# Designs tried in a protein design run: designed miniproteins, single chains. Part 75

Each design is a single chain, and the fold is of that chain. pLDDT is the mean over its residues in the fold that is shown.

## One batch from the design tools (miniprotein)

Design m2749
Fold by ESMFold2-Fast:
Structure m2749 (fold): chain A 78 residues (1-78)
Amino acid sequence: MQAAIDELIAEGEKAEKEGDLETALEYYRTAAVLALIAGDLERALEAYEKAKRIAEKLGDEEMVKALEEEIAELKKQL
């Protein structure tokens, strides 16, 4: 599971370098969901924070708010 999460984060970073912010956001969100399924709350938090940064660059205020809510819930579990 960890290797799959790390691969998704790496694909997200590659998409960022290529200027494909929407694809980068999708990879980071997928990594966060897989980390939640694996019970790795710290890794899920990392991936959601990366996703939030991309959503901010995209100017997607609704996505930023949704990610902030997901991050806040995770912090309650940690």
Scores: mean pLDDT 83

Design m2750
Fold by ESMFold2-Fast:
Structure m2750 (fold): chain A 76 residues (1-76)
Amino acid sequence: DGLRKAAEYADKAAEALKAGDVEEAIKYLEKAKEATSDPNIQKALQQAIEAAKAGDTETAYSIAKQVAKYLRKRAE
C-alpha cells in the first residue's frame, strides 16, 4: 500500500528533523513523495523538502507530521 509506505517515510522524515538530521529527513521526504501518486501530497512533501533545504526545519517537521497523519487515516 503506497499510502501506508508514504506515511511511514513521512514519519521517519519528521523523526530525522527532530534529531537534527536534515539530510536523512530530505531522503525520507523524497521517498514519501515517490511512494504516492497524489499530486497534492507530492506538492506538500516538495514544500517540506524546500523548507528543510532552507534550514526551516520547523515548517518541514510540521508538514511531514501533517502528511503522515493524513495518509495514515486514508490508508485505513
Scores: mean pLDDT 86

Design m2751
Fold by ESMFold2-Fast:
Structure m2751 (fold): chain A 69 residues (1-69)
Amino acid sequence: MEQERRALEEAERRGQEAMRRINELKEEIKKKYLEEYGREPSDEELWYEIHKHITGSEEYARAAVAAIA
């Protein structure tokens, strides 16, 4: 009831904030790849960098890429 409604509102708010942060991170990664490699990152490279940034772990980032490859 009240706790369920508050949980949904909090989840929606956190979801919107997380999506905004991920979109900002995607643009930063694309910009860095254009500067360093003269091209946009592949979907796999973008996924790797996002997960590396979130977890701080290259091992977890590689596992995430393997899950979509």
Scores: mean pLDDT 73

Design m2752
Fold by ESMFold2-Fast:
Structure m2752 (fold): chain A 79 residues (1-79)
Amino acid sequence: SNLKKADEYLKKGIEAMKQGNYKEAADYFEKSADYYEKSGQLNRAAGAYFLASVAYEKAGDTEKAEELRQKAIELVGKA
């Protein structure tokens, strides 16, 4: 299911963060957010986009970090 895929990618992102693999973590968190969004879990999708934003900031990609922060805020307003 989309929800199970979202949870799987979320766990992979958290593991990548623990290892300092911030670019990989950001990609996993974005995939998690997409699957949460497809399953109608807008608050969880927002949380995953926020985690992706943090991962991009740690990776030095401030443009993508800000883009995903705005996406998270938008989804919270719809939840």
Scores: mean pLDDT 88

Design m2753
Fold by ESMFold2-Fast:
Structure m2753 (fold): chain A 66 residues (1-66)
Amino acid sequence: MDIDSLIQQLSDSNWGIRALAARQLGRIGDPRAIEPLRQSLSDSNQSVRNGARGALERIGIRIIDQ
């Protein structure tokens, strides 16, 4: 699956597509996804935020909740 397409899907108008893209990026583990996933931590939808957090943790980035 093309990682650039998944990164683009993180900005989709449909939150379900954004949530799925975040989860898939976490499974792939490509460091190119780190910064786009960090932006998704501020998404309006809770499932997208949760997906981005899980993906970043899988890639090896520790997220500290304030």
Scores: mean pLDDT 79

Design m2754
Fold by ESMFold2-Fast:
Structure m2754 (fold): chain A 57 residues (1-57)
Amino acid sequence: KAEKERKESEKETEEMLKKLKELPSAEERENYLLEKAPENAMEVLKSHGIELEYEEL
């Protein structure tokens, strides 16, 4: 469903990213995402073009 609520979820995602950058490890970032947005967290981040530090180079 593409409604105005999407805008609010985008804002929440942006704030989560800010917190994720403060976290010391990638595992904690994943746990934070799972608590806030369990299944769709990774998909939402990808849609916004946000990449996690999972690539070595």
Scores: mean pLDDT 59

Design m2755
Fold by ESMFold2-Fast:
Structure m2755 (fold): chain A 95 residues (1-95)
Amino acid sequence: MEREEELLREAQELTREAEELSKKAIEAMEKKGDEKLAKELLKRAEELTERARELAREMLEHGSPTSGAAVAVLYAASSAHLLIAERRIKEAKEK
């Protein structure tokens, strides 16, 4: 029980940080025109999202379907934020 809670909390922190990095990447491009910083922030967000995905896989394989499903929802949401950030950065680059 406690280990499942620790893994879920770790995934929550990873995906929260990834979302914040995605938002900062958008701001770096839209407010500052800093494409290099925006790409670096997105890369970090992708790395954190992938780590959360690996945690979901391990939890599902070890017979923690409820917690594993919760983590899967978290990384799916984080992935959606990445797609939105990539789209907005691309649109801002056109200016």
Scores: mean pLDDT 80

Design m2756
Fold by ESMFold2-Fast:
Structure m2756 (fold): chain A 70 residues (1-70)
Amino acid sequence: MAEELRKKIEEFRKEYPEEEVDRIIATLDAMLAATLAGEGRPAPSEEQRLEYHVKALEAWKQVDEIAAAK
């Protein structure tokens, strides 16, 4: 499963500017780390982290598609 998630992230890196994808991932990682630390929870598993990355990129793509439609 983690391999499939990594492939999805690679596809986003091909479709969007690398700088933008990296910024989204870095921002999500920082926010997730801060949230989990605040809740006293351990760091997410590698698979969970990749799932969050994919969901964030998919959400960004949806926002971009909506903006392009206007």
Scores: mean pLDDT 73

Design m2757
Fold by ESMFold2-Fast:
Structure m2757 (fold): chain A 68 residues (1-68)
Amino acid sequence: MSKLAALSAAAAITAVALRYAAERNPELREELLEKAEEALELAENPEEQEKALEVIEEGNRLTLKADS
């Protein structure tokens, strides 16, 4: 499998977990966001980067709302 498949799977799992964790446990959200940011750094293709960015953007939006 390619890096694209691995990053896409990781991003999808992180997105689901992040949504659930953000509602239930804000502290866990920070850990998941850090993981997603690492995935973004590893992404060399625009499609991989966009997938990782979507997870990060959603997580950051939820964090900003919670801290506001």
Scores: mean pLDDT 63

Design m2758
Fold by ESMFold2-Fast:
Structure m2758 (fold): chain A 55 residues (1-55)
Amino acid sequence: MEELLEEVREGAEKMSDEELEKAIAVLEQLASQSTGELKELLERMVEILREIKEK
């Protein structure tokens, strides 16, 4: 889990603001269609992408 989130953060650091916005939208849609642990994971990924976009 931590390993996966670190990979997501590293990848997102290399994305443009436009790419981050698109990734956030896709992950939010997937999270809304998911339940349980997968939903939690997707929401956490969205949070990481939003944090990077804000900087």
Scores: mean pLDDT 78

Design m2759
Fold by ESMFold2-Fast:
Order: structure tokens, then sequence, then C-alpha cells
Structure m2759 (fold): chain A 67 residues (1-67)
């Protein structure tokens, strides 16, 4: 993940009330996983618990764009 994508993910995590380090760890795990969609599904679930559906979908799209 490049620095610009990392910064965008940190901001989205903060807006959703999530821990930015946990979001970045999940994104990195998805990139190296044999099942990235599983990690994206878990990330979406966490985001929906704390924020709006719109922001949760934006976060998932940003992470997916790094795959």
Amino acid sequence: IDAETEERLRKLAEELGLNPENVLAAARTAQTSSDPELYLRLLRKEALETGSEELAEELVREVRSTL
C-alpha cells in the first residue's frame, strides 16, 4: 500500500470510528491472502457497526482498489 492510499484509509477509518491501524492491517492481510473477499467482508461488517453504509462501502472500495 502506498503512502497516499494509507492516508486515505486512515481518514476513512477515523470517520467510521474504527482503529486506523486495524484497518491498515486488514488491508495488508487481504493483499497477501488467498481469500481477499473474506477480509473485505469482515471489514465491511466492522465498518457498518460504527458508521454509515455509504462510508463503509467507500472504505471497502478503497481497500479493494489496492488488490
Scores: mean pLDDT 77

Design m2760
Fold by ESMFold2-Fast:
Structure m2760 (fold): chain A 88 residues (1-88)
Amino acid sequence: SEEIALEGMKTLLLEIARAAREAGLKELAEKIEELTKKLVEALKAGNLEEAEKYAKELQELVNKLAKEHPELVKKAYEEAKKRFEEAR
């Protein structure tokens, strides 16, 4: 369902932000958290143009993090998967 997909996406993005913060990348973590909140709010409001804008910016930040710190993104993915499976 769309609700499950949205929750999974939110969980992953927030775990990426957490991994970044724990690694000392505080400004990047705060930006990912801010954009994740804006993306979720835009999707709930049906504002697809704003949602696409925030999704693209988040994807660029996550891609840059994955290139510069691949282990942080891997850790975040594994933590998000674990949290999602434990919620079942």
Scores: mean pLDDT 83

Design m2761
Fold by ESMFold2-Fast:
Structure m2761 (fold): chain A 76 residues (1-76)
Amino acid sequence: SLESLRESFAAIAEEARKAAEELAEKAKEAIKKGDISKAAAYATAAALLYALAGDNEKAKEVLKELDELIKEVEAK
């Protein structure tokens, strides 16, 4: 029973990673268009899902890309 639960949790982590990848791609598109609100929403959601999947490095990367966009807009 515990083994089945571990397999289920591993499957959920994989689904979270895949969803994070899709949201990260949408965040990059929003960044290219200068849509800060959408970029922030997608990037934050992607970072949370990457963290849940155990990929803290990709979570940090997505948030760093968002931070760079915000700084570029604020520099005006």
Scores: mean pLDDT 81

Design m2762
Fold by ESMFold2-Fast:
Structure m2762 (fold): chain A 61 residues (1-61)
Amino acid sequence: SKVDEIVERFEKEFPSLTVEQRNALLAEVYAEAKTLPEDERRELIYRVGKIYQEWVDKQLA
């Protein structure tokens, strides 16, 4: 699915990016989310948010 493609890309690319690149990728993902049906948009935002939170937790550990 389109959601799976975006989530897979985000998970692979996000951890190795600079702060500026991470902000750009987040903005790109949220722009893509606006083009999706409401249910797919909610799933995308939830899954990306979960990956982001897991990454933050690893930085603090």
Scores: mean pLDDT 84

Design m2763
Fold by ESMFold2-Fast:
Structure m2763 (fold): chain A 66 residues (1-66)
Amino acid sequence: MEAELGKIMADMRQKALAGKLDEEDAKKAIQEITDLLVAAGVPEDEAKAMAQDMVDYILSQAKLEA
């Protein structure tokens, strides 16, 4: 799980920094992270909130670094 999460987050970060991150990519990442967290036993509502927070954090970092 952590390795899969790290890969999704790293891929998003690289796309965001390259200016290639679409709304679709962000939504897909949120869904994939949510699915991984639910599979790990996190309740769906909490998993979705955590996934959105993680994605927003990456986007914020990319904007500050760009």
Scores: mean pLDDT 76

Design m2764
Fold by ESMFold2-Fast:
Structure m2764 (fold): chain A 56 residues (1-56)
Amino acid sequence: SDDLEKQAQISQQVADEFSDRVRAATEEGRRSGDVLGVTLPVQQEINRRANELLAE
């Protein structure tokens, strides 16, 4: 077992699951002129999802 490989696989899985949301949030953030303010909530959900999968 390789903890780094497991984390990489989880990151890839989460990136795939959230790809559309991240893209939409980044686009909205750039249009509004507040990329961080719009994307931060999405990043929080990504972190929560990754932690859930790591706990599995």
Scores: mean pLDDT 78

Design m2765
Fold by ESMFold2-Fast:
Structure m2765 (fold): chain A 94 residues (1-94)
Amino acid sequence: MIEAEARYSMVLMKTAIAKLLARRGEEEAAVEELEEALRMAEEMAERGDPLAAETAEAVARAAEEVAERATDPEAAARAREIAERARELAREAE
């Protein structure tokens, strides 16, 4: 449980950083943080981590928020793809 909680906390921190970067207009950096967060959630799911579904949901919500705020169409599209992949991961991990 402690290891799962530590990874979950790290992913939550990355999603918070992504939201902050998006608010500052650093949309490419925000998407990169979301891609790293999704990768960590995917690794958690592959290991059967009990927090994988909750982690994926957190990534999906952050990616949706970044996509809504994005002014760059490419950044918005990438964030939407991350959100959809994270939503699918959350459904499969439960």
Scores: mean pLDDT 85

Design m2766
Fold by ESMFold2-Fast:
Structure m2766 (fold): chain A 79 residues (1-79)
Amino acid sequence: DREELVRQAEEHVRALAEALLAAAGESPERRALAEEAVRLARKAAEAYLDGNYEEAKRLNEEALRLLEPIAEAARAALA
């Protein structure tokens, strides 16, 4: 089921984003980056299922770049 696979991918990235926000500290700016990353992850899953693997890769890389400032803050907090 396409909807189920897309939902699973979105849920996995959301879980990661929420864990990073919990460790780094939540702010409106960090929340906006996290929500955009989740949106891009959903689009990447849809692109992958459509056979557009190169677009899926680019969207996933973009999502990870949006999470990078939150991940850096989380690493600093956990050190």
Scores: mean pLDDT 87

Design m2767
Fold by ESMFold2-Fast:
Structure m2767 (fold): chain A 56 residues (1-56)
Amino acid sequence: KDKKILEEALEKLKNGEKLSTEELKKLREALENYFDPEYVNELKELLGEEANEIVK
């Protein structure tokens, strides 16, 4: 479940779509449950400033 949330968020961001506030909250919770450094690095690059809300 959490991996799907991460994959969906990455696909949206790679396609140039903006994540909603609710989607960002779900993404943060998913990252706490499913740790993957590759996903974290991609999200940091794609989200920029918004990554500070997701990655500690």
Scores: mean pLDDT 68

Design m2768
Fold by ESMFold2-Fast:
Structure m2768 (fold): chain A 45 residues (1-45)
Amino acid sequence: GLVEKVEKEVRRLLEENDSPETRKRSQELLDKARRLAEKNKEHLL
């Protein structure tokens, strides 16, 4: 799913650039991905 792809991207970013800024952005990306996944879940049902 979309969330899993974003999670992998976030892990890569954190491994490559472990910075507070990257962590903040990663959290925002995950939140956005989760929101999009919620929408997709409604369509899947």
Scores: mean pLDDT 74

Design m2769
Fold by ESMFold2-Fast:
Structure m2769 (fold): chain A 80 residues (1-80)
Amino acid sequence: SLEEILEKIFEKLKKEAPFLPEEVIEELKEPFLEWLKKYAKDLPEEVRYEILKLVAGLVVNEDKPLSEELFLKALEKVLS
């Protein structure tokens, strides 16, 4: 299910990026789910994870606000 996919992908993010605050991880869940539903449900899990990781990095390291545009920019970078 989509819920199982989200749980696994966020578990992986927590393991690979333990420096991420819990609050940031929680704030990523809903926007990421909505973005997946609209644009990315058929993308491979590897690509979904790389997009999530890049967006998390932009939020934490560059203080970028969470937005649908941020996920689209991450997709462009992952696919280039």
Scores: mean pLDDT 75

Design m2770
Fold by ESMFold2-Fast:
Structure m2770 (fold): chain A 56 residues (1-56)
Amino acid sequence: AEAEARAALAALSDAEFARLLARLGLPGDMPRETAIEFALRLVGAERLLREVEAVR
């Protein structure tokens, strides 16, 4: 679910979040909230949750 993906990304450390953005090919200089919404639109909640597990 999108809410689950948002919560999971919001809970990541700065280092984990930076790794997630790099895996998705997203710039690391975006505000976290903006990056989360962009990532959800780009890959969807299911893939995003899998990427979160890969960086934890």
Scores: mean pLDDT 81

Design m2771
Fold by ESMFold2-Fast:
Structure m2771 (fold): chain A 89 residues (1-89)
Amino acid sequence: KKFEEAKKKVEEAAKILRDAGVPQSDADAVKETALKAIEAVQEGNKREGAVYFTSAALLAVGTGLEHGVVDAANEAIKKIFEAVDIAEK
């Protein structure tokens, strides 16, 4: 169930962004990118997973800057890296 726990952390990241007032579409873009990272790791493609996790973190940074919610973006990024740690077990 490690990949289910990692996906749960990604859902928590998206919720942090939505609760901070980020539009659903922008929060979903961060979520879908991080979910692609988990799927790549699950398939054994660790390098592809690292690229998608990094992209999700960068999307969260950009979203935080665009919507003036940098603190919420930093919390979401923390949840994304928690998902990385779980998925790489």
Scores: mean pLDDT 84

Design m2772
Fold by ESMFold2-Fast:
Structure m2772 (fold): chain A 57 residues (1-57)
Amino acid sequence: GKEEQEKVAREIGEKLREIGDKIDKGIEIGKKLREEEGLSGLEALRKGLEEAGLVKQ
């Protein structure tokens, strides 16, 4: 019913927010690594996402 759909929508919304927060953190870490270590944008982003815990979940 509608109540079940609203519950699922809330759970999905919370998980999406958690993922979004980790992506933002990973991007920030990646930017820092790119600037400090001269890594490629892709490699810096990958390492940032690993530090944020988004990769290898």
Scores: mean pLDDT 77

Design m2773
Fold by ESMFold2-Fast:
Structure m2773 (fold): chain A 70 residues (1-70)
Amino acid sequence: MLTVTIEHDENGKITSFTVEGDPEKAAQARAILSKHDNADDAGVELINRLGELVGQERSPDGSKTVLRLG
């Protein structure tokens, strides 16, 4: 399992990210996140390349999204 935490501004621009889990998949996830400015675009590529979305959580203010990939 891979856990990706994306912090973004009100326009969806990635401000920071954290990746936890399998080191090889985590390295791939960091490369994808570093390539994208937009959190939604990064999330779509993460799901398409690294596996199914098994869980998603969002902070109450919408500034932080946690993705769990299987």
Scores: mean pLDDT 81

Design m2774
Fold by ESMFold2-Fast:
Structure m2774 (fold): chain A 68 residues (1-68)
Amino acid sequence: GARKAMDLAKALLESDPDFSPSNVGDNQIVATFTGSPEKLIAMALSLMGEFPDLTVKVSGDTLVVVAS
């Protein structure tokens, strides 16, 4: 299901130098962010739109992506 979407989401985050993604277990990515809060929220919304099978949450300067 969402595994391929998760791999693509991680690659997208790795392509942006403001994000530092890492895998947590088999179905979760945690990315720390440096920059403006507006950019962090925009990335979260973009990920939700591009990968509807993934759950995206923002907490402070951290973005969490979970595969279903």
Scores: mean pLDDT 79

Design m2775
Fold by ESMFold2-Fast:
Formats: structure tokens, C-alpha cells, sequence
Structure m2775 (fold): chain A 61 residues (1-61)
């Protein structure tokens, strides 16, 4: 699941470091910060951001 989320974030134009940070924030329960990063992604690629958001919810967001 985490690998699928990372792949979606990278395809949407996030750096590897930023994609890993989003996954870490979700695992730490810092869901507000993770949601903020996904919201920024939605401004450039709304379809991939929606798919990433669904995967993030499966991880505990």
C-alpha cells in the first residue's frame, strides 16, 4: 500500500523526499500536515491527488 501511494505521488510530480514525507506524516498520525501536502498536489493534478488521497485514507488518514 505505501509503495502504491509513493508511486502515485511521484507520478503527480512530487519529489521522492516529499512523497516519503507524506507517508511518514500519515504513519505518525500527523494527518493535517499530510492532507495539506495532498491539497497542494490537487492544484496541479486533481485526478492523481484524488487517488493518492484514497490510498492515504487506507493507511490511516
Amino acid sequence: MEEELKKLLLEAGMSEEEAEEVIRLIREGRTDEAERKLARLALTNPELAQKAGEKAKELGM
Scores: mean pLDDT 78

Design m2776
Fold by ESMFold2-Fast:
Structure m2776 (fold): chain A 92 residues (1-92)
Amino acid sequence: MRREAEFEATLAPGQTLTFSLPVPAGRVRVEVQADGPVTVEVNGKKIELRPGERAVVEADLAEGETLTIKVTAHPDAQEPARVRVRVTVEER
């Protein structure tokens, strides 16, 4: 069974937004788009995004594992970053 969730947030420079999601075991695909420079971390995998860039992070989750997504706006940014996060879970 496939499940999807979408989140949108505005991050001030240096602000970190953390999502912890209970998800079923399976393959997880996390898509992040940001209008400002941000660092995205998905269960320890880090990707840096430039303004207007999109990243896709895939992970395989075991039963009882939690999906943790952290998005941090760059502290030297002059303006807040608008961030969109889409999570897709494909159950085994």
Scores: mean pLDDT 79

Design m2777
Fold by ESMFold2-Fast:
Structure m2777 (fold): chain A 64 residues (1-64)
Amino acid sequence: MKVKNEEEQKIVTEYVAAMILASVDEELWEKTKPLIEEYKEAVKNKDYKKAFELMKKIVEAVRE
């Protein structure tokens, strides 16, 4: 359980950093916008597994 919590915290931290970077860079914002819209739909549908996977994809999109 502790190891899983550390992995989740790392992903959330990287997601927050990616979102901050995207908010100040219009090119990264346009690149991440479709994934953010899918994330909103996943949360609206209470599909938290899909929302978490989309969070990872947003981090990957900013890192690439």
Scores: mean pLDDT 72

Design m2778
Fold by ESMFold2-Fast:
Structure m2778 (fold): chain A 64 residues (1-64)
Amino acid sequence: SEEEKLKLEILINLYKIAISATELLKERAKENVKDEEILEKVLKELEEEIKQLKEKIEELEKRL
C-alpha cells in the first residue's frame, strides 16, 4: 500500500540521517582525540555502527 511504502521511506531516511550523524562524529573524533589508540578504537566502533545501519537500509529498500 502507499501508506506502508511511505512509512518505509521515512524509516530509510531516518537511518540515512543516523549514518550522516555518525560520519560527523567520526570527523569530530579525528579532530579532538589526541590518543592514537583511543582514536582507533572509537573509529572502529563508529564504522561498525555505520555498516550495520547501511545493511538495515539495504534490507528495507528491498521491501519497496
Scores: mean pLDDT 88

Design m2779
Fold by ESMFold2-Fast:
Structure m2779 (fold): chain A 71 residues (1-71)
Amino acid sequence: SEASRALSAAVGREAAERLAAGAAPEEVAAFLVAAYEAQGIAVSEAVYERLVEVAAADAAAIAANPAEVEL
């Protein structure tokens, strides 16, 4: 639905802003899990681990080129 798409986009933007603010990848992954679970979506430990990995890679990219990242 449009509401679900808008919510996913908002959650993605919040995650990106938290990473840019220096939040730990584990904290951003936990935020994403909480947001998905609030929508009734069960998140496995494997998915959580993947979210941490992606958040860590994104945090490293932001740290390397902060002025070139659009959030």
Scores: mean pLDDT 75

Design m2780
Fold by ESMFold2-Fast:
Structure m2780 (fold): chain A 58 residues (1-58)
Amino acid sequence: MPKVSEEDLEEAIKKLQEAGFSEEEARSAVKTLLAAGLAKNAIEAADLVVDGIERDRS
């Protein structure tokens, strides 16, 4: 299992909360992307979620 930084996870959750997610939703999304190997760290996972939303809106 790749090592996840607690500090990076907290920052990723806060970023997603600013985008309108709940803390539970943000934490779940970040962990899912990390577990699937789609992101290297929590911040990248948050960026992928935000990018996906912007593509759906565009």
Scores: mean pLDDT 75

Design m2781
Fold by ESMFold2-Fast:
Structure m2781 (fold): chain A 72 residues (1-72)
Amino acid sequence: MAEKEKEEWERIVKANEEIARLVAAHGPDQADEVARRAKEIALKHGLSEEMAEALGYQAAQGVRDGAAPPAP
């Protein structure tokens, strides 16, 4: 039971680990590029387009979170 779901979770884990390394390697000015690459990584690992969009968004937010907003 759920063998296919276990394989899907392993794909998600591998994609997320690769995306986490991508986020750690890039600066806040590269958020758009990181989002695109994260989405491509997710799709490469066979994840759904919806999951790829979510992971791309999270990766971009992770990179942007490293930048402080301009002070008034």
Scores: mean pLDDT 74

Design m2782
Fold by ESMFold2-Fast:
Structure m2782 (fold): chain A 63 residues (1-63)
Amino acid sequence: MRVTVTYDPKYKEKVIETIKSVGGRVLSQGKDHLVAEVPNDEEVIEKIMNTEGVLAVALEAAV
C-alpha cells in the first residue's frame, strides 16, 4: 500500500526509520512529507500514525 506521510521536519529520520522497521520503502522524500510503500496492514498504518512528529497519513492503493 502506498502512503503519503506528513511530518515535522525535526523527526524526519525517526519517521523514515519507522517506515523501514515495518518493512516499508520510501519512494520519495520532501522537507515535511514523504511517499512510501508499506505492507497493507492496519497495524502498520497505526504504528506510522503514532510515530512522534507524524502529523497526517494519507492512504493510496499500492498498485
Scores: mean pLDDT 80

Design m2783
Fold by ESMFold2-Fast:
Formats: C-alpha cells, sequence, structure tokens
Structure m2783 (fold): chain A 62 residues (1-62)
C-alpha cells in the first residue's frame, strides 16, 4: 500500500494520469468509478477530495 501511494504521487507529479489509473486498478483493486472520481478531483485541483478518495481505496485494499 505505501509503495503504491508513493508511485501514485510520482505519477501525479509527472502528470501521467494513465500510470495513476493503472496503479489504482491493479495494486489497490479500485473500481473504475473511484478512479474516475479521483482523477477528476486531481484535475480540478481539489487535493483534499482526492486524498479522501485515495484513503478509501487504500482501506478497502487492506
Amino acid sequence: IKEAIEKIGEAIEKKDYEKVREILLNELKASEEQVEEFLKALKEGNYEKATLILFEMAEKAS
């Protein structure tokens, strides 16, 4: 989980949203709907909402 979050952070910094999607789907087993919500929040600059969605996905993955 921690390693997946670090990889997501690096991909966001590079604006590699395809890589972010791949990590969320494959490593966190997130749903398509959660991934789209997360990416939308990031693109809107709503980092608070994006962080909450990421925590929800991480909790379900554990």
Scores: mean pLDDT 77

Design m2784
Fold by ESMFold2-Fast:
Structure m2784 (fold): chain A 74 residues (1-74)
Amino acid sequence: MEDDVKAVAYTLLGVGYLLEGNREEAAQAFDEAAKYAEKSGDKVTALRYRALSAEVRGNTEEAEKLRQEADKLA
């Protein structure tokens, strides 16, 4: 439960940074969300957060690859 809660908390932090236009801070927050989602055993959610982080950084190809891996597991 604690890792799941941290994943949600970092996701909200990332969204907050993104709304402020702080894309790199948002990407870092989404990376932390992915880390805690993975620790909680939710690999699909972790991949989706990694894809979001990559997209926010402008790494569209990496984001697409991560989304495909998540869809394969879902």
Scores: mean pLDDT 83

Design m2785
Fold by ESMFold2-Fast:
Structure m2785 (fold): chain A 59 residues (1-59)
Amino acid sequence: DELKKLFEKYDTDGDGTLSFDELREFALSQGKKPPSDEELKKLAVGDKVPFEGFKKYLS
């Protein structure tokens, strides 16, 4: 789907996760307020945001 393709464009590691900086850049590109560190930690597994976390952010 469109969200998965967009996620994969920002997934420079190719491991199915986004860094906090990559998610912030995505948010800014969409004209959205960048998420706080606390918000990012809630979406993350370890130090990275999986596709499921990315979908939660957009929901």
Scores: mean pLDDT 76

Design m2786
Fold by ESMFold2-Fast:
Structure m2786 (fold): chain A 63 residues (1-63)
Amino acid sequence: SAAEIAEARAKIEEALANLRKKGVSEEDLQALRDAVMALLDEGKPEEALRLLDREGTRLVLAV
């Protein structure tokens, strides 16, 4: 639904801002943003949030 996509978009922006604070590079943040936004454009907000959590965790561990 439009509400679920809007909520997922807000959570993505908040998570990306948090990852930036933790020292994740702008290059890695942009790649993650592109990937999760592509899933939102496909109407897959749950998959976008799962990817965000998985890749966000991996990127933090790499800092």
Scores: mean pLDDT 86

